# Ledger of designs, part 77: designed miniproteins, single chains, continued (4)

Each design is a single chain, and the fold is of that chain. pLDDT is the mean over its residues in the fold that is shown.

## One batch from the design tools (miniprotein)

Design m14632
Fold by ESMFold2-Fast:
Structure m14632 (fold): chain A 86 residues (1-86)
Amino acid sequence: MLEIPDETVLELVRAVSLTSAESAKLKRKDELVELEVKATEAILNKDYKGAAEYYRKLAKLYEEDGDSEGAKLYYSRAEEYEKKAE
């Protein structure tokens, strides 16, 4: 027999929200943090080529999220570190 309390309705609404745009944004935030940490570690180790690659990945994620300003900033940083590696 199916019984639906009000609490279940609120949970379903929250789950649907999280399995859509909200879930995608949370996954992107985790990826951005991981790439920033890796870029910083590469810079500290003077691996400027590695830092450039991580900043390029950051730029692509910002671009996919519709943040063209953030994407441009990280593409510029990637190019700066790529030039330092040469």
Scores: mean pLDDT 74

Design m14633
Fold by ESMFold2-Fast:
Structure m14633 (fold): chain A 75 residues (1-75)
Amino acid sequence: MKVTITYVISNVKDPEKAKEEIEKAVKELGGEVLSIEIEGDKITITVEIEAEKAYELGKKIKEIAKKYGGELETK
């Protein structure tokens, strides 16, 4: 069963590189990026992914956010 999830990442030092790494993580887990928006140091990404892969994706996105000095916001 596929779910649609929106992730918000704030305070990112290099949002374009973070965006590319997030898009790669989504595709590696078999998901699809429906939209991705950069607003200053904030990234908003909406993804369609299998429900059982959602936790693993969230973990990877959190790690990418931290790598670029940012943080994953609670929904």
Scores: mean pLDDT 82

Design m14634
Fold by ESMFold2-Fast:
Structure m14634 (fold): chain A 107 residues (1-107)
Amino acid sequence: MKITFDPRLSEEMKAELEKLVKELEEKYGIKIDHIVFDVVPAPPDVFRLMVGDFSHEPGELVSKAFKPGQLPNFPPFVLVLSPAVDPRIPDEEALLQRAKEELEKLF
């Protein structure tokens, strides 16, 4: 598993997100090849899923729902979580809760 973090994320947030990914791998019996946690100023509710060959620039945004069990069969894949850095956006605890909810929806 490879994890790429936006440099604007705190070290505490990075540690909690890494823990969350490991817990999801264990819970669902999957392996994540690459996950990217990107932080954007807006919109605050953006969740992005990219699946494809990441030898190029970040893959295309996939704007579709996946059924449980489908993602683990599409290596490599990357999940891009876009919590916002905007002062109007929930605090770190709220961002972690949202990350967990959005990731669990994929399984």
Scores: mean pLDDT 55

Design m14635
Fold by ESMFold2-Fast:
Structure m14635 (fold): chain A 94 residues (1-94)
Amino acid sequence: SAAGETLIESGKKLLELGKERGVDELIRLGKELIDLGRAALEKPLPRSVLERTLNDLRAFADLLEKTAKVPEEVREALERAIQAIEELLKELDA
């Protein structure tokens, strides 16, 4: 699935940015997305896992929108991860 690959790519980008900026939250999130993407490439993930991750990413993205000085690269990587999880959820409905 292209969505699983996108999660790995987005997670690697967030991990890189978290390391460069010393933001433990981004490092943790990046690692979680890489693991989730790898799991998605092997088998369909449970809807409950995808829905929880989507909710967490949306909440984090909303928090960042309220913070004026966040790099666009962080926001773009989060948007890509959100889109990938939405695609995986649609695959479960098909």
Scores: mean pLDDT 82

Design m14636
Fold by ESMFold2-Fast:
Structure m14636 (fold): chain A 94 residues (1-94)
Amino acid sequence: SMELKEEIERILEEIEKKLKELGASEETMQVVKDTRKLAEEIAEMGDEAARETKRMLENMLKEMSKTDDPEYVALLVRITLKELKDFKEELLKK
């Protein structure tokens, strides 16, 4: 749905803003771009996929908000990208 896609976009924008405030590396910002692209691709696969993607991104943002450690935040972004990749593979296996 357009509403779920808009909510996902808002969460991704807030994640990017937090990472910039923390001084995240260019490498971490590239992982965020990959995460955005993958999240948008999964959201196109249906409302259930979009809802789960939103949940994963909300969890990442919540954990990021508890810390000012850019290395820990970089780890959270990489974990989330892996979780989204695994989720997409599950969705494609029918």
Scores: mean pLDDT 85

Design m14637
Fold by ESMFold2-Fast:
Structure m14637 (fold): chain A 110 residues (1-110)
Amino acid sequence: MAEELYRQARDLYLQGKYDESLELAEQSIKLSTDPRVRANSLFVKGLVEFEKGKYDEAVENFTKSMEDLVKAGDEETAELAGASAISSLRSAGKDDEADKLRKAMDEILG
């Protein structure tokens, strides 16, 4: 169920149906018992928030996605989520915070 909601949210995002994507991503996050499914749904939520110019909310969701992926041992996808959080921080004009997140990621991910 949570995986199916994630896939539907992703497909809606790719179609530009951002509000519908966000609703299904949030449902997937609430129902998910798998850290990877939750992380993937958080990532989709971050992408939707970024497209809507909600950069602070995008940072929060990309950062949570990265943390769940690190715990799941998926360092490659965690790097992608963290890079998206850094991009969102820079779009918000928070360059010092972006630099701090980059350093934290280098310590965690190598």
Scores: mean pLDDT 87

Design m14638
Fold by ESMFold2-Fast:
Structure m14638 (fold): chain A 113 residues (1-113)
Amino acid sequence: SKVEEIKRLIDEGLERLRKAKTPEEALDIVQETLDKIFELLSKMTKEEQEEAVKYLIEGFKRLAKELPKDLAKRVIDAAIRYLEQRSMFAPKDKQEILKKAIEELEKLRKEVE
């Protein structure tokens, strides 16, 4: 399943983020991971994209409790920026999925303050 492959890419990216030693390394991992995920997502149904994005957000919620506070903030901010850029060019029906994901990450970002 393409959804299961995306979930694997998410889990791999989150594990790499747990092992990141610098903020710069963490930001590169966020960019690389999200680029791979969104290359696959762009050709999937709205329902499959919603499931995959929900899994991604739940992963960031878990990660935020595990990372040092400064790394958690930088990772969440990078993910928000990435999703905002993708939402600008997404079809209207898929924009709503990304908007909800951004709102959840913004809420998570405030909880890490």
Scores: mean pLDDT 86

Design m14639
Fold by ESMFold2-Fast:
Structure m14639 (fold): chain A 95 residues (1-95)
Amino acid sequence: EEKQFELDVLKALLEILKGIANIAARRGDITPEEAEKISTLIDKAIQAIDANDIPGLEAVIEELKKLYEETKSPTAKEIIRQAIRVLEQAVEVLR
């Protein structure tokens, strides 16, 4: 019950980060392609959390780390950094 509440909060934070990425794309702070990649990875992460799939969640973290290194946008880097932080916390809750 308490573990489920923590996971629900982390999923809500991921949805907020997805929203922030979309706002950043509308403002021109990140590209629409970067926002789409971030949103897709967040959706995969939420699916992995719902499936109790730790290896799947760790795979998404590695894809986000790769995207972080590839992007030149400070705004995209910050959104990705926050997403990685939330996902690492989700891994600890699932263990």
Scores: mean pLDDT 89

Design m14640
Fold by ESMFold2-Fast:
Structure m14640 (fold): chain A 84 residues (1-84)
Amino acid sequence: LPSAEEVIEALEAKAREAGWTREQIIEALRAQAERDRALYESGLRESLSEEEKRLLEELVELALAGRYEELFRLLYERYKKELA
């Protein structure tokens, strides 16, 4: 499996190929986080496990803060555990 840093680098390379800047990537992530937060507050929260709630809340918080490297690292660690 690639490292979290390799995944982030590959995503940034794809974004550059599409003509996106780092700020546009952050803005897109913030927009998605706002949509995810709205769905969460609309009743999705009650159907999630405590682990899923914590993960979603952390992902939204990181995305809104523009901390996309930390967000992708958290997602990578989640997928790594699922594949192990």
Scores: mean pLDDT 68

Design m14641
Fold by ESMFold2-Fast:
Structure m14641 (fold): chain A 55 residues (1-55)
Amino acid sequence: SANHKKLLEEEKKEVERLREQLSTLEPGSLMELLLQLVIGSTEYLAEKLEKKIKE
């Protein structure tokens, strides 16, 4: 549905924002690792939602 497509677009924009934040952190820091885990989980959920919309 159109509403699910909008939610998916918002999730993709959120991932981009989080990746921009990641680039400001010290490489190898604990905060970088934690943010990478948050990004990964968000991308995973967005991918699952996209598959449900298309399949």
Scores: mean pLDDT 78

Design m14642
Fold by ESMFold2-Fast:
Structure m14642 (fold): chain A 72 residues (1-72)
Amino acid sequence: DKIYEIVKKAIEEAQKNGESPLQLVKKVIDEDDSDFAKAVASFAALLLSKDPKADPEEVAKQAVKQAQQWFS
C-alpha cells in the first residue's frame, strides 16, 4: 500500500543516484516515521546492500512482507 510505494520510490532514487542505505532509510522515514516504515526501510536497505541492482518492485515487496511478519 502507501509504504510499498514510498519504499519503491526511495529504492529507485537510491539506485539512480548511488545513495547509501542510510539515505534510503532517511527518505522513507521523512514520509512515514512509524516503526513499521522503519522496519520496511531497514529490510530494503539490507536487501540492496546484498544486491545493489535488484529490481525495486521485488525489493520493496520482500521488505514489506518481512516487516509484516515482525509486526504480526
Scores: mean pLDDT 82

Design m14643
Fold by ESMFold2-Fast:
Structure m14643 (fold): chain A 78 residues (1-78)
Amino acid sequence: SREQNQAAVLLEATLGIGEISMHVFMRQGDLDAAAQSLRSTIDKLEQIVQENPDLSDEVKQEVNAKIEQLRKKLQQIE
């Protein structure tokens, strides 16, 4: 549906912006800002999934897998 497509686009945009912000901070040597960006991105992704119950199980599983990857990355830089 259009609503599911909008939520999927928002998830992709949120992830992309978060990854870019993390990469910029990492390049600047600001590991604290990079970690904060990752935490903020994880929180936003979880919030979007919770606010969009009509998302398919496949999309929810994919987003949860990406959240786990981001959490592992966060552990590596903390």
Scores: mean pLDDT 82

Design m14644
Fold by ESMFold2-Fast:
Structure m14644 (fold): chain A 71 residues (1-71)
Amino acid sequence: SAAQELTVRMVRSMSTDQAAAFNAVLEEARAAPSREEAFAIIRDWLRENTDLSEEEIEAVAEYLVEQYLEP
């Protein structure tokens, strides 16, 4: 999917420190009290730490929430 391809491209462009920060954010999102809160955590981090557009941020956040919160 386009969201999966965007996520892979994003992760491949990360430094070791950025990848560690991203993994910490994903764990925070998994512990969030609601799906909406998890989306907000991921979207806010992506806006501040990546070059993704708002549409790409939404697509990647939806993909990540599906992988970690909708098993």
Scores: mean pLDDT 82

Design m14645
Fold by ESMFold2-Fast:
Structure m14645 (fold): chain A 82 residues (1-82)
Amino acid sequence: MEERLEKLAEEIAKRFGIPKEVALDMLRAGYEAARRSGGVGPEVRDAVIEAMKKHGVKVTPELVDAIVDAVAELWLEERRAA
């Protein structure tokens, strides 16, 4: 999980020009929200947006969608691999 999450954070950081640590925190916030709610729903999107605001990152639909999609991939991948 952590290695995959770090790789996704690096890809998002490079694509959107944000620090890797910030991308990683946003992905973790989304994943924790998914774990808490039992799936990738509105709570994941809300958690990602809150993390973006906390780090002073401009909230754009493209960045939010990229992180939510990455969280969804990770969530489904871990559940289907186990």
Scores: mean pLDDT 81

Design m14646
Fold by ESMFold2-Fast:
Order: structure tokens, then C-alpha cells, then sequence
Structure m14646 (fold): chain A 77 residues (1-77)
């Protein structure tokens, strides 16, 4: 399980240009959306806030990271 999350995070970071830290947050948030624990709006806020504060990511980059993470989790799990 941890290895799969690490692989998805690395792929999200490479494809969107966000840091691995921001990508890992995006993967976690996307997983919570798929489980129904949080809304897509809540997930986007989490990733955007983290990306701006810690990763230097724009809102557009954070949004792309979340969308890609969600798609990869749906396809691989």
C-alpha cells in the first residue's frame, strides 16, 4: 500500500510540476474523496492551501495534481 501511494505521488509530481509533498497531499485528499469522507471542494482547498504555503504551487497546478491523483487512484485501485 505505501509503495503504491509513493509511486502515484511521484507520477503526479512529474506530470504536474508540483513538489512530491504537494503530490502526496493530493493523493491523500483524492483517496478521501473516493471513499466519500470529504467533498471534491474540500479536497481542492486542502491541496491548494498546502501547495501555496509549502510547495510554491499555483492554484491551477494544485487543481491538476488533485485531478490526476483521483484518476490514477480510480484506475489502479
Amino acid sequence: MADTITEISQRVAKETGVTVGTASVAVGAAGNVLEGSISEEQALKIVTDFGKLFGGASEEEARKALELAKRLLEELR
Scores: mean pLDDT 77

Design m14647
Fold by ESMFold2-Fast:
Structure m14647 (fold): chain A 86 residues (1-86)
Amino acid sequence: SPALAAASARIRAVVAEALERMKTLSPEQQAAFLAEFQRLYDEFMAGLAEVLNDTSLSPAEKAARIAALVDEFEARVRAVLAEVEA
């Protein structure tokens, strides 16, 4: 699916950004970030599975919801990084 390929690329970019930003963090800040990141990733994957398994949604509606889930995941990961860096 083009929508899933685009989502996968965006998630990989967010992970790469997080890994680079983590290099400047203390071990305690890294642990705090990783705990929150794991939670956010699990929530994203659960939401993605729910959208993909929803037989009431058209392919276009699924693509739009996947894009919204990726937007939310990106924003929340960046917010957690900013909070931990403070």
Scores: mean pLDDT 88

Design m14648
Fold by ESMFold2-Fast:
Order: C-alpha cells, then structure tokens, then sequence
Structure m14648 (fold): chain A 86 residues (1-86)
C-alpha cells in the first residue's frame, strides 16, 4: 500500500516527505493556516509519528479548516510529489 511504501522509506527520505508536506501547505494555504498545520506536522514528527499518520492528520486538519475540495487538491499534490520518492 502507499502507507507501507512511505513508512518503509529511509530516514533521509522520510525527512524529504515531511519537507514536501510543509512546502505544499505553504504554497496552498493562507500563511496562518499553513503555519498552524506545519506546527502540527512538526510536533507529530518529534513524537515519532509515521509519515503516513502525519499525512492523514494534516489532510484531516486541511479539510476542517478549508473544506473538502482544498483537502483533495493538497492531498493530490502531496501524493504526486511523494510518489517520485517511491
């Protein structure tokens, strides 16, 4: 599965996944919303959450803040960029 592929990446590639998530959020959301979700992603990373869990939580938070259509667009961008690492 996609989650298994992402969670089995090297530590360096997992850090690249986190950077992809943060970059897409910065490009796609208003600054305050992007900052809040980046803080959530960084906190989950520091707590040892898997990349797939971080993606899931971030996309749910985008849905709650900006709605379903924005969450789908951001998710599509994140998934496309991560697939280049797989």
Amino acid sequence: SFSQQVDSLSDSQKEQVLQIIKDVLRQSLPPDDAAALIQQADAMWEQGSSPSDIISAVLQAVRDRAGEDVAIQIGTQIFRQIRALL
Scores: mean pLDDT 88

Design m14649
Fold by ESMFold2-Fast:
Structure m14649 (fold): chain A 83 residues (1-83)
Amino acid sequence: SELDELEAQAEELRKRLLQLKPQSIEQAVKATTAAILISSVLFYVDLLRRNPQLPASKRQALLDQARQDVADAQAILDDLEAA
């Protein structure tokens, strides 16, 4: 399901985050931002699983936000890994 895919993406990003060794305070701050975004995705997935009765429009808005948070976290991790 789309929720299982989002959860899998968030867990993969979390694994990447745990492999990072920030070399500066700036990198540590960016890693913290990625961690917050990953936690947000997992929170939205749990919320949607617990509330299957949510109106379709609200469900879609939360899914779109979760996908955006995944994309933002991935961009931060890609940038940190390239440095």
Scores: mean pLDDT 89

Design m14650
Fold by ESMFold2-Fast:
Structure m14650 (fold): chain A 100 residues (1-100)
Amino acid sequence: SEEKEREARRLLEEGKRLLEEGEKALEEGDIEKAKELYREAYRKYKEALSLLEPKHPLVDEIIEGLERISENAEKVGDRETMLEAGVEVALYRMQRYLGL
């Protein structure tokens, strides 16, 4: 539990860094680099999410990051990452709405 929380926090911080690097690459006009960085950020956030209980405080930050990844992936034409990240967000919001 505590070990999983530490690993989830590490993955969340890596995901945030990759997302920020992707946004910088996009501002510099490097669409392909931005796309790769957003996909890597998605992988880190998804792995972090898998290590945590649904009601864990870190999950809210992960879901916000996945939502941002989905939006940014759409901007670079990566519909796969957009949809995969969007599905994770939608599934989590539905589970919370149902009290699960």
Scores: mean pLDDT 88

Design m14651
Fold by ESMFold2-Fast:
Structure m14651 (fold): chain A 72 residues (1-72)
Amino acid sequence: MIEEARKALAQGDYEKATKYVEEAAKKNPTDEEVLSLALAVSSKALEAGDEETAKKAKKIAEEVKKKIEEKK
C-alpha cells in the first residue's frame, strides 16, 4: 500500500493516493512513513486545488501522528 500510494502521488492521482495511505494506516497505524506520506498527499492535493482530498489526507495524518505519540 505505501508503494502504491507513492506511485499514485507521483502520478498526481491524489484521491487514489489518499485511499492507499488510508489502507496503509489501518494495517500499520504507528508507521512514521505513513504519516509522512499522508502529509505529502495532503500538501500536494491542496496545491492542486483538491481541498476535499487534502482534508481527508490531513485527517489520516493526524490520526497516525496521535497513535505514534500515544505509543511513545
Scores: mean pLDDT 80

Design m14652
Fold by ESMFold2-Fast:
Structure m14652 (fold): chain A 85 residues (1-85)
Amino acid sequence: AAEAAIEAAGRAAAEAAREALREAVERGELTEEDLEDLAARTRAALRAQVGREVPEQDSVLEQAELAAGLYAAEAARRHAEALLA
């Protein structure tokens, strides 16, 4: 039960982060430069905090979505694990 809950929290956080990023781009709130900066900072944070590498993507938007999703999932899993363990 706990393991399934931790995984579900990670998936939900990743989807929410990717959806929020896509909606911001669709509203014109984020430029390509903003997405590049966000992706670079998020990749650096994942590497520094959890030792995780983010696979490269062909598009800047996909790169930012993947990085944001992975970061959100990791944060949510750690939070859920702390609450359930």
Scores: mean pLDDT 74

Design m14653
Fold by ESMFold2-Fast:
Structure m14653 (fold): chain A 67 residues (1-67)
Amino acid sequence: MTYILAQAGKDYEAKTPKELTLKKGDLIWVKKEEAKKGKMALAITEDGKEGYVPVSVIENAGEEREI
């Protein structure tokens, strides 16, 4: 699976159990295919938690890594 290294540009609180709570500056791995769908992206935190975040929260998505 291809993930893109990204950073949270602002604080975000999960609104559902399927979403991630993020703090500004948190590093996340965003699933490339989900990011193409526009509104929400599937992401994994450094702690290994997986969930959705709004694409508007995501900044600096530039590096790709195959996992």
Scores: mean pLDDT 71

Design m14654
Fold by ESMFold2-Fast:
Structure m14654 (fold): chain A 68 residues (1-68)
Amino acid sequence: TSELRKEYARLVAQAREALDAGDWDRARQLAEELDELGKRLREAGDTESADEAQATADRIRRRLRERE
């Protein structure tokens, strides 16, 4: 669980940098990684962090839809 939370923090930071840089392909890849992480968090019993990862992926995709 702690390793998955560390991975979440890493993906969030990278997604922010990708969006700030206008790197839409990278942002899309990071949203997919956040979805996969959310599934792993839920399977590990960390439903709260799983919901947070899913919400973050949804926010990234929302920005991508507005730009692409």
Scores: mean pLDDT 81

Design m14655
Fold by ESMFold2-Fast:
Structure m14655 (fold): chain A 53 residues (1-53)
Amino acid sequence: MSASTQTAVLLEMMANLDTATVRRLAERHGLSQATVRRLLRENGVTIEKLRAS
């Protein structure tokens, strides 16, 4: 996986911070949703706004 892909995922998630964005980024960059979530977690980005439990 390229660094550009990681950066794009992080920037878009920081802008929107929602679960729907995870799906969109996964499809857009040819990644699984699990991979997107892992990248966010590895870089200290959490979906804080949507931690509804």
Scores: mean pLDDT 63

Design m14656
Fold by ESMFold2-Fast:
Structure m14656 (fold): chain A 79 residues (1-79)
Amino acid sequence: MEKEKKAKELKEAAERAAERLSENALRQDPSAVPSVEEMREGARKLKETDPETLAKLVEDADRGLETMLEKAKEIEEKS
């Protein structure tokens, strides 16, 4: 249960980071819209994935999510 809950929270954090990144990317280059759309589609597909599989992926990708959050903060500070 805890792992599933943590995976859900990390996924939400990643979605927030992606939204912040997409907002700043769109402001700098409107042609980035297709890439942002693809990222959102990917996130939606992940929602349909079983919690156990997500928990495993999240554990392996914890560093990736942390990096994404750091990048989002840097972009916000730069903006």
Scores: mean pLDDT 60

Design m14657
Fold by ESMFold2-Fast:
Structure m14657 (fold): chain A 100 residues (1-100)
Amino acid sequence: MSLEEQLEKLEELKEKLKEILEETVSDPEKLAQAKRWLDNALKAIKEELEKNPDASNEEFKEMVRTYFLTFIAELKELGIISDEAAKKMKEEIEKMLEEI
């Protein structure tokens, strides 16, 4: 997979995760915090990919899992998202990674 294709997959995943947050987080302040943390996770993955533009599909999958699963775990620990929301977000991540 090219760097361009990896970045496109990340943007698609971000929009899906953002939609889950908008459907599940009723508090506007918590929703805004979750969206900022989502943007930070995406930025971290993009910075890693820019440093390693020849990253393999397996390395890309591990980066995506590491950053987004950490993000989900932190939001869950802070009580920003429910267990159901966390499960839905994890399912979208794994679904995207299965297509690579």
Scores: mean pLDDT 83

Design m14658
Fold by ESMFold2-Fast:
Structure m14658 (fold): chain A 97 residues (1-97)
Amino acid sequence: SEIGERLKAVLEDDDSLTPEEKERLRRIYQLAKEAIQKVYLNNEKPSKEEMIKAVRELAKKYGLTDEEIEEAIRVANILYETKSYKPTDEEILKALE
């Protein structure tokens, strides 16, 4: 809920968050989207577990802290459960690069 509200604030460019908090959440959100795009490349109906695994692996590859990895996993979980994000064909094709 709290992470969902902060994500909404970042997406709506809400001034309630500091510039540093907005940048951190944008970075985590973009990483979660990238991981989801890669999962959809291999499976048109990915499971929640496949998506969480992809986010964890990508976050570790980018050298994120354990706290940032867990936050990215919570973001991915929210996106999956709310169906708030489904990649477009163009985004999936870009993930091939």
Scores: mean pLDDT 71

Design m14659
Fold by ESMFold2-Fast:
Structure m14659 (fold): chain A 87 residues (1-87)
Amino acid sequence: SEEEIERLRQELEAYEILLESVKESKSLDEMKELALKRMEEKGMSQEIKDWVTALIERAKKEKASLEEIEKGIKKAIEDIRKQIEEL
């Protein structure tokens, strides 16, 4: 549906912002600050910002490295692009 495609596009944009932010960051806290600032500048919804905050807080609890997070983001981007193409 058009609503499903729009949701996937919003998730894709959020993950692309996360990918740019992780590459420029030395810590998960810096990544969170950069990502949320960029999302705010692009007028992204509070729901997306809350989701991103929850993802990064979970990564901190799991002591994930920035390299592991970057790999996970890249996979998520590929998976979302494939989902959009199959709709």
Scores: mean pLDDT 85

Design m14660
Fold by ESMFold2-Fast:
Structure m14660 (fold): chain A 62 residues (1-62)
Amino acid sequence: DVDDLLRQADTYRRSSDSLDRAGELSRTFPDSDQHVSGYEVGRRSRDSQADRLRSEAERLSS
């Protein structure tokens, strides 16, 4: 359902925001380069999934 897709997209957006925040916090710690990279990869993955779900919701609602 369109509503389910939109809820999932919102969840991925919120997850992306949390990972972005965690990445920023990690930059304040010494030897955090690997962890920061992991958070960035995770954030981009969530953003990509949110975009796909939103696009599919728009397609189905058209």
Scores: mean pLDDT 79

Design m14661
Fold by ESMFold2-Fast:
Structure m14661 (fold): chain A 95 residues (1-95)
Amino acid sequence: SSQEQQIRQLVQELLDELKDIVYSNDNRSEAYSLMQKKIDEFIERLKKLWPDMSDQDIEDLRLSLLVAGNLFLLGLSEQGEQMVLQHLDDLLQRQ
């Protein structure tokens, strides 16, 4: 659906932005703080696109994104990205 495509695009844009934060920052604590801020901004945008999403699903996706950010900091970019994309697929299949 158009809504599904918009959500997938928004998630991909966030993942690319989180990877860019890791690439652009040598300080882990600074990178982590920037990633948390970007994830929070993303969640507010997601709530507008998907207002029926449960608080539990929002929190689970937020945690998935934070884990992915930590994996990106460890150089495990493929694993982090695949984890989030799989989580998103599972969420969209339940709609």
Scores: mean pLDDT 86

Design m14662
Fold by ESMFold2-Fast:
Structure m14662 (fold): chain A 91 residues (1-91)
Amino acid sequence: SPVPSAEETARKLEEAAEGLEEEAAKLEGERAEVLRELAERARELAERVAAGEMSPEEAHREAAAAGAEAGIRLGEDVDVARKILAQYEAA
């Protein structure tokens, strides 16, 4: 499949940020903070893609890296942030 457009990528990153905030609202402490930080990063990436400062492909790589870092910080729940983010990325 072709790489999504900048508009589609930005929209999906915004949707990912919303999903991460909804999940964070169900959690407490460090786990909630990690998901909120990931949501803020997703919004930053959405803004950069929409502004033409970053390609869709680069935004997907950066989002994946941020999700992996969040997973490491969450320990045994390593993939929760990555799974949420991945749900909003088109294959």
Scores: mean pLDDT 74

Design m14663
Fold by ESMFold2-Fast:
Structure m14663 (fold): chain A 88 residues (1-88)
Amino acid sequence: MEEDRRLLREIAELARKASEAAKNGDKQTAIDYLNKAKEVAEKLRDPGTREALLAAIDEAIQAVKNGDYEKASEIFERLAEAAERAAR
């Protein structure tokens, strides 16, 4: 669906921005981008893709909260790739 593709590309962009913020140690900015990605993911019509992306976003938020910026950055990159693939 065209709408889901648009939302998936937005999630990928937000995940990349969160990854950059996390690499710079900017915890609050990374969390803000993740919360935005979560809001966008909740609008997805496909339940399987929605559930998978929401789970990955929650895992990334937890990594940032724990101060594991390396792990958070890796999860953000994987999340962006997964969203890009789902948009194809």
Scores: mean pLDDT 80

Design m14664
Fold by ESMFold2-Fast:
Structure m14664 (fold): chain A 96 residues (1-96)
Amino acid sequence: MELVVKKSEELDAEEAIKVLREALEKGIKLIGEVDGKKVVFEEEELKAAIEAAEITGMSLNQVMRLKARYGGEETLKILKEWVEEEKEKKKEEEEK
């Protein structure tokens, strides 16, 4: 099992999503660095980050900073809430 270390500011949005998906598919823990602090993404956090990036347009930098600031549990909650809000907003636009 291989560890992937990335600086979030070195990846564009498309590359960030690719890295997150690859880490999830291979069972690799994604280790990022933000403001000199290293953050490790577990499987559930990777899933939430991918959904947030695809549905809300969040950058990997934003996800990493959330984890660095709030920790894994709160970050997972925030990402899930933002995804649900965007899904509900889109659903309201589809129901005419």
Scores: mean pLDDT 69

Design m14665
Fold by ESMFold2-Fast:
Formats: structure tokens, C-alpha cells, sequence
Structure m14665 (fold): chain A 75 residues (1-75)
């Protein structure tokens, strides 16, 4: 129980920058969609793949994945 709580807290701390990067991507995706500067289907697939491969350690990949997710939701 305590060990599981400590592991969850450590995981939460390591995910915090990734979550912030993804949220930034979501916010900027709205502006880019309004400008018509959207990601292609290939770029969407690449963004999700890169984020998955780095497991949250690549903040730029997380940011791009956030943008891709918001664009798909707004389709």
C-alpha cells in the first residue's frame, strides 16, 4: 500500500512536465486550426508514435501528441 503510493507519487512527478507539454499542444492546436495550419494524417501518426516511444521523456513529442489529439477531437 505505502510502496504503491510512493510509486504513484514518483510517477506523478515524472509525468507532470509531460502533461504540461501535452496541454500546451492542445491550447496551440486551437489557434493553428483557426489559421488552417493543421497536421497531416502522417504527422498525427508520427506524433503519437514518438510520444509512445519516449514514454513521456520527450516533452516536444508530448506537445505534438497533444496537438494531434485536439485536432482529431475537432474533426
Amino acid sequence: DEAALQAAEARGQSYQPSVQAANKGVEEAEELIKKGETLSDEEIVAAFREASEHGGSDLEAEYRAGMAAEQLIRR
Scores: mean pLDDT 70

